# Ledger of designs, part 31: designed miniproteins, single chains, continued (3)

Each design is a single chain, and the fold is of that chain. pLDDT is the mean over its residues in the fold that is shown.

## One batch from the design tools (miniprotein)

Design m9047
Fold by ESMFold2-Fast:
Structure m9047 (fold): chain A 96 residues (1-96)
Amino acid sequence: MTTEVIKRRIEAEIELIGMAKAGADPAEIAAFGEKNRPLTEEIQAAAEREGEEAVREALVEALAEVLGIPKEEVEELLKTEEGNEKILKKIEELGK
């Protein structure tokens, strides 16, 4: 399902942040990012195939599961720039 692909991409981002905080070489960080590029491409393909609304619902579900917060809270956070920054900060905190 698209939700699982998005969840894997979020988990990959958390790992990338953890590597950066641990002082990994920039080249290693870049290589790890490239290994996960197919996940981003699959999400884009899903948006084209299933529509943006279906991918948005999958994103809300994936973020709710990864962050451990209600779907309604994720939906509200995605509506504002401040909310998006809070999501990114929570993902960054999980990178430890």
Scores: mean pLDDT 78

Design m9048
Fold by ESMFold2-Fast:
Structure m9048 (fold): chain A 73 residues (1-73)
Amino acid sequence: GPTGAEVLRQVAALARERGLTELTREEFIELAEEAGYGRSTGAAVLGELQKLGYADAEGRVTVEQLEAAARVV
């Protein structure tokens, strides 16, 4: 399956294309689905971002934090 880093890079790229600087939990999951990964994969990757401190308790994350996390996950 896809690596967490690959999911994060694709979501960050789509967010940048759409002029977004920050994503809610649902926006992250929807962009992961649009990238072809599916909602459950998006939710699992976001859960790992929350554990690592890149996303907050509500699942909000900046595009800069997605790119930072992609280098270490």
Scores: mean pLDDT 86

Design m9049
Fold by ESMFold2-Fast:
Structure m9049 (fold): chain A 63 residues (1-63)
Amino acid sequence: MKKFLVVADKDLEKGLEEALKLKEELGEPDIEIVVARTLDEAREMAKRLEEEFGAEVELVDLT
């Protein structure tokens, strides 16, 4: 099963940096990162990933 880390941050670059740190802390090399500018966009992405791929999704709000 694919795992995704979905991070919401108004600054996409900052969100990506924090997501990379979280991925390293989780120790899961196969986790894919998705960054969204708003929490609502992040929630929609998480829902699609769970429904479309049957994925495990961790949602982090940094907005």
Scores: mean pLDDT 78

Design m9050
Fold by ESMFold2-Fast:
Structure m9050 (fold): chain A 80 residues (1-80)
Amino acid sequence: SSALRAQAEELEARGDELYRQGNYEEAARLYEEAADIYIQLGDLESAARLLYRAADSYEKLGNYKLAEHYRRQADYLLSL
């Protein structure tokens, strides 16, 4: 759906803005939501990209365990 893709792109743009502002927790949340939409659309490359951004956000928060989890999830999607 073009509407779902537009929603994912808007969530990504908002996440990027929050990330630039140092609001990594909210940025991670929006990246996760965008990734879920891309998975629903079967766009695994876009989903993985957003999961890597969520991982980067968690790393900035010092949550290395969550960052590693999201990187592994992204790697898995790209292996399909």
Scores: mean pLDDT 92

Design m9051
Fold by ESMFold2-Fast:
Structure m9051 (fold): chain A 79 residues (1-79)
Amino acid sequence: SPAEEVLAAAEELLARTRELAADESVSAEEFEAEVFRAYGRLQALVRAHVDELSEADKQRIDEILQETGELVRETLARK
């Protein structure tokens, strides 16, 4: 379903951010670029399918975005 695609993209954003954060070979610039691409994909899917998202889906996406933002800030401080 469209909602499942959006949630999958949100989970992929968080998973990719965690993987890139742990990768010592990835520079700060490459980290930001890759996370920005994944975030852009999620934003496009949310815009296309917002009417298909339940309140619970929206809450889960918000939780993932908050966790991703915190991880990005912490990672950039260390890279």
Scores: mean pLDDT 86

Design m9052
Fold by ESMFold2-Fast:
Parts: sequence; C-alpha cells; structure tokens
Structure m9052 (fold): chain A 93 residues (1-93)
Amino acid sequence: EKKELLEKMIEYLKKAKEAVKEKDYEKALEYIQEAADILTLLRVNKYISDEEAKELAEHLEEAARKIQEKDYEGALEHLEKAIELVEKILKKL
C-alpha cells in the first residue's frame, strides 16, 4: 500500500508536468489535486514523516499557485522538486 501510493503520486506529478507542457492548465491542476489527496493518505497513515509531508505540501501548493499566476516555468520547477522528494522517500523502502 505505501509503495503503491508513492508510485501513484509520482505518476500524477509526472502527468501534471506533461499537462503544463501541453498548456492544459486545468488538467495540470486536477493532477496536482490527485497528488495532494494521495499526500493526505500518506500523512494520516503515518507512511511519511511530518517534515516530508510539509515539504511535499509546500511544493504542490506553490506549483498550483504558479500555474494560476501564469508562471509555468516556476510551476514545473516545484513539480520536479516534489517528484524528486517522493522518489527519495521511495528509495528508502
């Protein structure tokens, strides 16, 4: 379950990046929300630390904000940072 949730979160974050590149910003925000929902499950089940959850939440919030501000390069940067963090957590398993 923990591994499947982390892998699913990476899938949604990568889909969000592709949606931003394709200029489908509505779909990008949907994928960010799916990743945020998975983050909530990871946090409430204690599958990740409070610090990891906080860092991931911050990057997801910034990515969504940057899309709304039309700073698409900034959005991609925060999505990439979120992917790197989830991959780092997954490698510790």
Scores: mean pLDDT 89

Design m9053
Fold by ESMFold2-Fast:
Structure m9053 (fold): chain A 67 residues (1-67)
Amino acid sequence: SLLARQQATLVETVAEIQRLLDELGEKDVQVVVSYDAEEQVYRIEVQSSDPRILAAAEEGDARVKAT
């Protein structure tokens, strides 16, 4: 189903961002995932000012939406 594929992509994307956070030593940064029922999409948000982390989250969010 579409939902199951979005969830699989979401899990992979979150894991990738977590790996980047660990590599950069950003231990206080959290990846927040929420579901927008009106748009029927998952949202990925990262509380970070690092442009590499923000870029990874933006790319991942777009990838989940494209699934």
Scores: mean pLDDT 73

Design m9054
Fold by ESMFold2-Fast:
Structure m9054 (fold): chain A 70 residues (1-70)
Amino acid sequence: SPREELLVLARILALEGEAFYAIKTKDKKSLERARKEVDELIAENPDLSPWQRERLERLKKEIDEALKKL
């Protein structure tokens, strides 16, 4: 449904913003929370489009790289 798609997109955008800010500020707790939220979003939404899945996988990689440096 269009509403469901918009809600998923809104969650992805909010999560990206939060994660990128946490990466910039080196906030380990926020990075760990964002990492968990990415995994939960993927698990809860099996019907994610390929481009949405790619965005989330890229975000996971960026979070993991930031966490390695903390």
Scores: mean pLDDT 83

Design m9055
Fold by ESMFold2-Fast:
Structure m9055 (fold): chain A 71 residues (1-71)
Amino acid sequence: MREEIEKLIEEIKEIIKELEKIDSATARSAVHELTRLIEELKNASEEEQEELIKKAKRAIDSARKLLTELK
């Protein structure tokens, strides 16, 4: 689980870097939400990890679609 969480955090950080290059209110909102998600993943208790992993995967998919739309 820790290894999967670390990979998700790295993937989210890469998406944030790409979104930060875009001067858009939508991109700024996405960066804010993804940053909060990283904090949730870092502080996740053992019982919260499974739900947060699912939430992170959904957020990553949504953010990748947003990057495609904003390019």
Scores: mean pLDDT 81

Design m9056
Fold by ESMFold2-Fast:
Structure m9056 (fold): chain A 74 residues (1-74)
Amino acid sequence: SEEEAIITLAELLREKGLVDERFVEWVRERRWEEVERVLEELVERALAARPSETELSEVQLLLLEAQREAAEAA
């Protein structure tokens, strides 16, 4: 499900140190306003920093992993 994919992505972001445990808890509690705010900040920071091709590839990999796990859970 989409919810499962989002939770998986949140946990992967926490493991990478991009978000804290409170973010994962907000996702689990379905506090979408808080979740969207943090994600918008991360995206804006990534764009402003002009990430390398490697960093963009890592983000793509995380998204693919989250989608794969969501599909397996369905």
Scores: mean pLDDT 71

Design m9057
Fold by ESMFold2-Fast:
Structure m9057 (fold): chain A 72 residues (1-72)
Amino acid sequence: KQEEVLRRAAEVLARVAGARLVELGKAERNGKVGYALRYEDAETGDRGGIMLVDDEDVEFVLRQIEELEAAA
């Protein structure tokens, strides 16, 4: 489920902000294993990331995706 949410986030970021998917996979934060997405802004080259560890992280990212889709 976490991986699916990050794939959707990557697609929305590519469509709305012109970001490129750099990496998507398992990651660890503070001793917990989760999933992470890294992306690069196509215009500036700046890199960003999203990491999902807990269900709260998943819900937060889903809300952000909804807001981006509503703004498009």
Scores: mean pLDDT 75

Design m9058
Fold by ESMFold2-Fast:
Structure m9058 (fold): chain A 89 residues (1-89)
Amino acid sequence: GMKVVDSREVETEKGRFRVEIAILPDGTPQVLLRDEEGNVVGAAGISDIEPGSIVTLGLVSLKTGAVVQVTVEVGERPEDHRILEVTAM
């Protein structure tokens, strides 16, 4: 199953969302945007980035068009990735 490594809530003018760093069953990390009902409404890949990097990703809700900016610190393993900041745009 999918494992969540880190998560943060964010409030926007278009509703409340949860940003998650998730590891797929094959070990692939993803950044997911979930709505209040728990539905995945946006996603971004975070594979093949050098450990120690800080990456800023834009996530857009396909349901509402809400835009969320996420800053992630890339760890040595997918399990070590961490959300540093989440901002509503």
Scores: mean pLDDT 85

Design m9059
Fold by ESMFold2-Fast:
Structure m9059 (fold): chain A 58 residues (1-58)
Amino acid sequence: MKELAEKIKKEYEEKGYKVLDIIEREDRVDIIFEAPDGKKIAVTVYKDGKVYEAEVPE
């Protein structure tokens, strides 16, 4: 979980995304990014290795 979250963080940073927050939970890690165009997205990494990406509503 943590290792996969760190890998995803690096991949998004290489694409120009800025990390705004990292929320660690018992079953998942939520990484909140700001895209180069100013949009906010959340990438959720679950303990079982599943990854979900969603746009954060304003």
Scores: mean pLDDT 78

Design m9060
Fold by ESMFold2-Fast:
Structure m9060 (fold): chain A 70 residues (1-70)
Amino acid sequence: HMSREELVAKLDELIDKIREIAKEKNLSPEQIASIDRFIASIRWVAEHGTDEEIELALKGAEELLKRLES
């Protein structure tokens, strides 16, 4: 299974990709604010959470990215 370092690195990669796509799309201010709040929460989990919590944050980030790409 992924190490903590690999989980955090993957999460940072997904956050960067989410931010890149959000900048390229003309999302509403409310959608941008929602994405920013989500990113803040998962960054907090990456710094303070358990490995299991980071894995859940990773799944959440993957689902958000998938929705933004569609």
Scores: mean pLDDT 81

Design m9061
Fold by ESMFold2-Fast:
Structure m9061 (fold): chain A 67 residues (1-67)
Amino acid sequence: KLLEEAKKLKEELKKFKEDFENFALNVGLGLLHVPTPVPMSVLIEQANKKLEELEKKYKEALEKAKK
């Protein structure tokens, strides 16, 4: 149960990162409007920070499932 949950979480995180990179690209192309004038690199960095935090939770869940 916990192992499957952790695996699903990791898959969602990977997809989120890819979706966010595509979102940032579309903003730069003018296809999407962003109310906050934040550079694309900063938005991607924030998404990576979020991914790292979720990856930490994934590893913790994996250790819990091991026992």
Scores: mean pLDDT 66

Design m9062
Fold by ESMFold2-Fast:
Structure m9062 (fold): chain A 63 residues (1-63)
Amino acid sequence: MEAERQEIVERALEVLKRGKEAGIEREAVKYVQEALIAMDAGKLDEAREIVEKGEKLIEEAEK
């Protein structure tokens, strides 16, 4: 996997892991799936934005 794709995948997995721990697993899975679809379509910038939105959701849930 290219470095950019590897970074997005690792961040998406962290979102899923933290989402499960925070009790918002379904929302975390949604963002991970959308990011992977964007990556598969070659839209790396969109995939990053989706992961960032997932990270923000988890940060909010951890408050």
Scores: mean pLDDT 80

Design m9063
Fold by ESMFold2-Fast:
Structure m9063 (fold): chain A 78 residues (1-78)
Amino acid sequence: GLSLEEFNKLDFEEQKAYLLGQLAPLRSSVALPHPNDTSPLALKAEELAVLVLTRVKGSEEQKLELVKAIVDEAKRRS
């Protein structure tokens, strides 16, 4: 994965692509029966949403749209 400093050098579109890509490995584990009501995918989506709000470049509207995209992608993979 990228370091925080490397991530901060990316533009908005590159940051968006990187964060959405972080959900891909979790699809395989979520496809297995989960014993708990809290999925690893849901926890990762929450982690990524915090990164968007605190570290991503762009306007408030761009950040909210990216949070929505992360949540929607996590739901699609569940």
Scores: mean pLDDT 69

Design m9064
Fold by ESMFold2-Fast:
Structure m9064 (fold): chain A 96 residues (1-96)
Amino acid sequence: EEFVDELVAPLSPEAQTVLTRAINALYEAYLEGKSDEQAVAEAEKALDETREILRKVFSPEVADRAYREARATLEANRDKILEWVKKKAEEMKKQR
């Protein structure tokens, strides 16, 4: 997806993984018909879970840095991300 690719391009590979998993959690929540509040809660859960995985696979330093980069990008682009994800979920529900 071009929007996501452009959004994550300036981030480290680890931060790209954290943010992409959070965006996927938003997408799945909207596919399930959850509210914006519930979708954001699922995204925050995905951020925390991905940080724990990175801490075990790489190090706490790498995990914490990736988490901060991903969270900063998510907060700076929150409205655009929510609108894009919601639109993609609606397109998928229409089988297109």
Scores: mean pLDDT 82

Design m9065
Fold by ESMFold2-Fast:
Structure m9065 (fold): chain A 61 residues (1-61)
Amino acid sequence: MLSGQEIGELLLSEKDDKVKASIVKQLLEMQYGKEIVWPEVKDDEKLSLEEIGELILKIES
């Protein structure tokens, strides 16, 4: 499993939306454990940085 720093660096440099989705999933699992219920946001489809931010906000809400 990647460290938070490594996940952050990958998110900033990665251009593939599928890889970004995987990185976000790992980040959320690290912070909240396996209890995370993904919101209505598309899990394995095109995710922008804006959508990733919204996903995190929905879980933190």
Scores: mean pLDDT 53

Design m9066
Fold by ESMFold2-Fast:
Parts: sequence; C-alpha cells; structure tokens
Structure m9066 (fold): chain A 91 residues (1-91)
Amino acid sequence: SMERKIAVFYTTMSLEVTDLELQLKNSTKEQADELYNDALKRIDDLYKELVEELRKANDEKGIERVRKEYEKAVERIKKIYEDKLKELEEK
C-alpha cells in the first residue's frame, strides 16, 4: 500500500541520517566527503522514485509528507557533515 511505502520511506530517512552520523565518527576528510555525497544521492534517488509513484496514485498529501521528510533528512545530513568538517579543522 502507499501508506506502507510512505512509512518505509520515513524509516529509511531516519536510518540514513543515523548511519551517516555513526560512519563519520572515525572518518578522514576524504571519507567524510564520499559518505556525505553517497548518502545525499541515495535519499534523492529514493525520494524521486516514491514521488513518481505517489503522482501516479494521485496522492498529493503523500507527496507533501514525503517532501517534508526528505527536506528534513537533507538538512540533518548537511548539519552532521558540517559538524564533522569543524571537528577535523580542530585536529
């Protein structure tokens, strides 16, 4: 169901944020850049795929919810990455 797909998307966004935060703990600058870019690409691809499915289902409310969760995940990922860059500058 579309409701299940949206719920899975929310869980996936949360896991991607958590996984990035954990992976960055002992990363070098080069590793941090790659992890950050890979995480953004994965969530962007998933977001675009689910939005296309929701458009076909004519679920405008689903699109808005998914977009807000995606934007929230992107902001969290960017903050985690910027915090890691600041940590590396202090070393």
Scores: mean pLDDT 89

Design m9067
Fold by ESMFold2-Fast:
Structure m9067 (fold): chain A 65 residues (1-65)
Amino acid sequence: MTEEDIEEGVRIFEATGLLLQGKADEAAKRFSPETLAVAVGIVQVLLKSEKPIRTAEEAKKLIES
């Protein structure tokens, strides 16, 4: 992996952490839409495993706000 790939991975990890803590507004302000899209995708996979009703649509709303 390149150093840039590693840095992007760290950003995704931080964004995912903020989303899991319910700090979606802070994550949306601090990270790019691209980074948030990946982080939201990860959160969606976790939420889908637990509760399919709290779906991709609610997570996607975090990016579109």
Scores: mean pLDDT 67

Design m9068
Fold by ESMFold2-Fast:
Structure m9068 (fold): chain A 71 residues (1-71)
Amino acid sequence: TDKASEVGAATYRALRRAGVPLEEAKAQAIKLANMVLEGVPKEELRRTVEALAEKYGISPEDLERILELID
């Protein structure tokens, strides 16, 4: 129902799967969820998610799922 919560949850799961520690994964997921809630433009959200994937090693499959939720 809440897109921000869905994006946050998907991002958290992706980061945890990539081996990111719980606190860091939660912080990054909350940050991205807040960006969605605040109405940050989709192009900026996509760049943020792609940068996160590059930094933490999120799988291409998990990255695509998060990008689909942002669309």
Scores: mean pLDDT 86

Design m9069
Fold by ESMFold2-Fast:
Structure m9069 (fold): chain A 63 residues (1-63)
Amino acid sequence: NEEIKKLQQEVEELRKKRQELLKEAAQYSQDGDVDKTRELLAEVERIQKEIAALEEEIKRLEK
């Protein structure tokens, strides 16, 4: 199913973005920038929820 493949690609890109944001958050944490660290971790949480929603959509399409 072409739609499932597109959703899987979106999940993969979001996972890569999450990993980069986690690395960036770790760097700001080391630099003592608490506000920026919290902001980035909040964005990571939003991406995790988006990934979960896309994975549920994939499951629905697979039936």
Scores: mean pLDDT 85

Design m9070
Fold by ESMFold2-Fast:
Structure m9070 (fold): chain A 87 residues (1-87)
Amino acid sequence: SMKIETEVNNAFIIMLAELAKKLIEQGKYDEAAELLRRVAEEIKKMEELSEGAAEAAREAAEAARETGHPEAQEAAEEVLEAVEEKE
């Protein structure tokens, strides 16, 4: 059961990261920042982060950093720190 929960949570992180990237593409930087903070929180709850989830989270954080929007950049830092802690 724990393994299934880990797989579901990793998939959820990937989904949230992809949604954050779409919000950034739409110029919805505040909404993307909130979603990225959720990504960071979900990563911190993980016992083990998959390579796919880590990659998706990093890509979303990089996109947020490129916006120049302070709140999106701060959320990106939280995501990158959370990913680094799980490596």
Scores: mean pLDDT 84

Design m9071
Fold by ESMFold2-Fast:
Structure m9071 (fold): chain A 67 residues (1-67)
Amino acid sequence: MEATKKTLLDLGLSEEQAEEVVKIFLDAYAKNSIGVALNKAARKLRELGLSTGEIAQALYTMQKEVS
């Protein structure tokens, strides 16, 4: 998920934080659904201090990259 990782870095996350968000998303997507994956990623991004608008931008990129 290179485009997603780039977006997360551009939003101010560290490389480690961006990689953890991507891992959370991909694990949930593989085990559950895209809806669960987006929800878990959103929760982690909020915990990391991103605003509602920044979270929406990141989730849009994630959804677009796996669709």
Scores: mean pLDDT 88

Design m9072
Fold by ESMFold2-Fast:
Structure m9072 (fold): chain A 82 residues (1-82)
Amino acid sequence: ASEEARAELVAAVDALDEDGQIVATFGLIYIGFLRSQGKFELADYAERKLAEVIRAAKDTDELREGVLQVIREANALDEKEK
């Protein structure tokens, strides 16, 4: 559920260094945008995927690419609903 996904995301972000937290913030901004559009299920999906990306990334460059991939995947799913 959204509460579990959010708690996992918060924990993952808190474990990052300053540079990683800045990069992760771009993903969080996009998730906030989805919520502002009423796309709560898609935002919850993006939160879960972002937490997975943060845990898997070895460095800031991998994290940046992973964040961009989450944004691309969420946007593609959103377009299929139209």
Scores: mean pLDDT 77

Design m9073
Fold by ESMFold2-Fast:
Structure m9073 (fold): chain A 92 residues (1-92)
Amino acid sequence: MGDQIAKELQEILLNREERKKLQEQLQKLLEELKTKAVPDYSRSYTPEEFIYAVGLILEQIKNSKEIPEEDYELVVLAIEYLLELIKDIEEE
């Protein structure tokens, strides 16, 4: 499962049009979730937790699948990380 999520994310990030769509969708989702959860920025997250959160984000974007409330903090952190990553790619 995690390998498939990582591969899907990589394919999106390598395509400029898909990457821009993801960026716009991530910004919208981040604004909604930040009203509901404040992440603990002092906490370190594992790669497995990050991939899990990316999976939830992609399912929400593709299939409008609801993100569990218990995962809001993790998803917010994953979105913020992905937005910074996309910004870095776009600046090249």
Scores: mean pLDDT 79

Design m9074
Fold by ESMFold2-Fast:
Structure m9074 (fold): chain A 66 residues (1-66)
Amino acid sequence: MSETIAKVAKAIVANPNASLKEIAEHAGVSQSTVSYVIKLAKEGKIKDYIPALSDEALEELIKRAE
């Protein structure tokens, strides 16, 4: 389990109206890392990094890819 990916996923779910920049600053990562986490969720691969991720959290991550 990646701590960084989990932190970004939680930040997105907790702050659905936040920009990618705000999420990146909150999680202490680059905007490209936030985009990468969203891409993993869209591709169905994020559970490989966060096995305990809820389906509700996964849906919120996928919505950010729209």
Scores: mean pLDDT 76

Design m9075
Fold by ESMFold2-Fast:
Structure m9075 (fold): chain A 85 residues (1-85)
Amino acid sequence: PEPPTPAQQEAMVQAAIQAISDALAAGDTEKATEYGLAVADAIEQGLLTPTPELLAQLEKAAKVAEAAGKTDVAKKIRAAVEAAR
């Protein structure tokens, strides 16, 4: 399988930011947590570029996960953010 083009990778990053942002704006903590975890995993696998904007959205997702009692999920998201910094 060929790696995504720079244009495809940028589109994926923007889609990830939008998905997490929309879930957070809707107060959907379950979806924000799910999307945050999936995006963190994609960054760990090298499928997504860890931009400062994307990392900021992941930190917000981690905070809502922690507030919902999903501490293990919050820790996984934060670990990916810290590794990307």
Scores: mean pLDDT 80

Design m9076
Fold by ESMFold2-Fast:
Structure m9076 (fold): chain A 79 residues (1-79)
Amino acid sequence: MEKNLEEALRSFERDLEGLRRAVEEGRVSPEDALAGLERGREALEKLREEAKPYPDLVERIEELEERLEELREEIEERL
């Protein structure tokens, strides 16, 4: 269901942005943030499987996977 996948992706983007802010403000430990990103990675893998019929959604998921990996690298550099 295309609309449900779009809502899930918007929710994921919001959560990822919230996690980035929480790390920047020191509200979350790097360890907890990395655990959150790992759960997010698993969620994106499931969404990618569902999005296979929708090339535009696959591109958005790949973009989010890249942003998640960038945030993970930032957190690891701060450890």
Scores: mean pLDDT 81

Design m9077
Fold by ESMFold2-Fast:
Structure m9077 (fold): chain A 87 residues (1-87)
Amino acid sequence: SLSVSEIIKKTTLENFLETAKLFGIDEKEAKELKKWLESQGITDPVLMFEIMNIMYENKLSVEELKELFEKHKENIKLAAEFLKELV
């Protein structure tokens, strides 16, 4: 049987992949995106979804997003911390 944390992790991944598909991101790229976002300390699903929306609106690839994120990394982290204080 799966632990509660394993069920949450699986459900979170499935929800992320479903949302990514709606934004035109394939499963392979979506998995790479999720792992990369988590490696940057981005674990908030709301912020992850907003990032996918930004990709969709601006027609960004995962690689282009990574380049923009590295350029603006500190500003993105500050925005994420601000959003956590509002919820």
Scores: mean pLDDT 74

Design m9078
Fold by ESMFold2-Fast:
Parts: C-alpha cells; sequence; structure tokens
Structure m9078 (fold): chain A 75 residues (1-75)
C-alpha cells in the first residue's frame, strides 16, 4: 500500500526534523519519499518533497539532481 508507505516516511522525516535536524540521513529520507510519490503518479508532490528537502539541505547534490530530472519530465 503506497499511501501507507508515504505516511510512514512522512512521519519518519517529521520525527528526524524535530529531534535531529542535522541528521545526514535526511536527504536520503526525502529522496525515498519523493520516489514513493513518483510511484503513486504524483509528480507534483514528489517535486514539493524535493524542494522541502533542498530548503533544509541546500548543498545536497542528490536532491538537486532528482528535482531537475522531475521538472524536465513535466516540461
Amino acid sequence: NLQKLIAVQEAIIEERLKNAPGDPLLPELYLTLAKLYEEAGDLQKAIEVLEKGLEQFPSSEALRERLEALKQKLS
């Protein structure tokens, strides 16, 4: 159930942002959440997730590259 996996991933990110906002796993958690939204067919939500991740981790190459790739799919 993709919706259940999305909800669990969002809860994990919220917990980490509250208790360990510098956690080096957070960019990977955002990438996983964006992938789940892509699998659900919600590319706009996947883009929003990657943008939120970049607000917290602006130097993350992985988040930036995934965001650019998804924006190209919408062009």
Scores: mean pLDDT 84

Design m9079
Fold by ESMFold2-Fast:
Structure m9079 (fold): chain A 98 residues (1-98)
Amino acid sequence: DPSAVQAQQQQLRSQLGTLLLQLAAELANLLKNDEAKMQSFNQKLGQLVQALQQGPQAALEALDDLEAWLKQQGALTPTIQQLLAQLRAVLQQLARLS
């Protein structure tokens, strides 16, 4: 049923938006005193949002790049790791529906 698939995609996109806002808020708090890291994070987040326009697979690749960067910066707190895992799970579900 195409309408059921569309409903599932819409629900997953809503979850994705909520998780992205939570990730942005957590990292804004973590990086608030480091303008260079904040600018780099905003660039990586922008790349992830642009990749979403190309599809879930491109977004998963952009998410892996963001996670690798966050690991190098020592910014992988338990909360950030959980949010990234939830984002990956939603994107993987969207990829299966595409």
Scores: mean pLDDT 85

Design m9080
Fold by ESMFold2-Fast:
Structure m9080 (fold): chain A 80 residues (1-80)
Amino acid sequence: MKIPTVEEFLNLSLEERKKVMDKMYEFIKEKNPERAEEFKALLDTILNLYEQAKKTNNPFLYEEAKRLFEGLINEIKELL
């Protein structure tokens, strides 16, 4: 599985981001099923923060979404 960069992920449409998140969830579920639910919750949180940042034009929420996504990608790389 190819893991997107933060920049690639945040530039995707909402529908495309959901598909990427679903693929990441499936990958984590195969590698570490016990942690899959934690990763899913974090992915949903990141998506919600990004949408709020876009809707409210709030750069702080955008930076928080980016930080959480970078942390998540690093955790996934540890599973590779």
Scores: mean pLDDT 74

Design m9081
Fold by ESMFold2-Fast:
Structure m9081 (fold): chain A 75 residues (1-75)
Amino acid sequence: AGPATVKATDATSGTLTVNGKTYKGDVNVTIAARLAGREGAVGGRAVLETEEGTFEVTISAVLGDDAFTGEAEKL
């Protein structure tokens, strides 16, 4: 749990970086994904399903077309 960056690589795949570790897996992004290409503060949610478990990210900003920042929690 803590500050996190999510990067979507395609419609269903991406990476999550939290606590200095990068996880890869299936990504479901809501709201922020609809604003891809827009930088700035947004609301959204990302769920990343990895082999090490499922993470939920509460998105607070868009960093680029496919990159978002927020707070991560392991489910």
Scores: mean pLDDT 69

Design m9082
Fold by ESMFold2-Fast:
Structure m9082 (fold): chain A 58 residues (1-58)
Amino acid sequence: SVTNLAEYFVKKFKLPQGNAFVVAREAVLADPENPDFPSQETIEKVISYLKSLGLIQG
């Protein structure tokens, strides 16, 4: 779910809750075949995007 994925980003990457929730929602929407749990490829694309914005460290 979006909430569970957002909590994962908050805990693992120390993202602010609001940013993590928005990114989790976009990741779920980008992978409509896996609406509860985005694919590893989709998650990696989202992480790369966050790194490009400077929101998480590489």
Scores: mean pLDDT 73

Design m9083
Fold by ESMFold2-Fast:
Structure m9083 (fold): chain A 90 residues (1-90)
Amino acid sequence: SPLEKFNEVLLEMIYELEELDKKGASNEEKIKVVEKYTEKALEIIKDPEMRKIVEETKKKAIELIEKGAPIEEVIKVLEEGGAKVNELYQ
């Protein structure tokens, strides 16, 4: 289902961000990962309301990365965004 594919993309994004954090990767590299996986999510999600949640979640995650927030805070924002999409899925 589109929801299952979306959740797979979300989990892959979280995994890649955690791996980058362990390697001491730059904020630019982390932002690129968020952008890449958000684009993949938007290819799967067609509903306008769900797409708006995905875009807002991306914006919040990038703002946290730019501010040098702990990776755990970034992941929490992504998980909360994913939960909102799951709640709207019929």
Scores: mean pLDDT 89

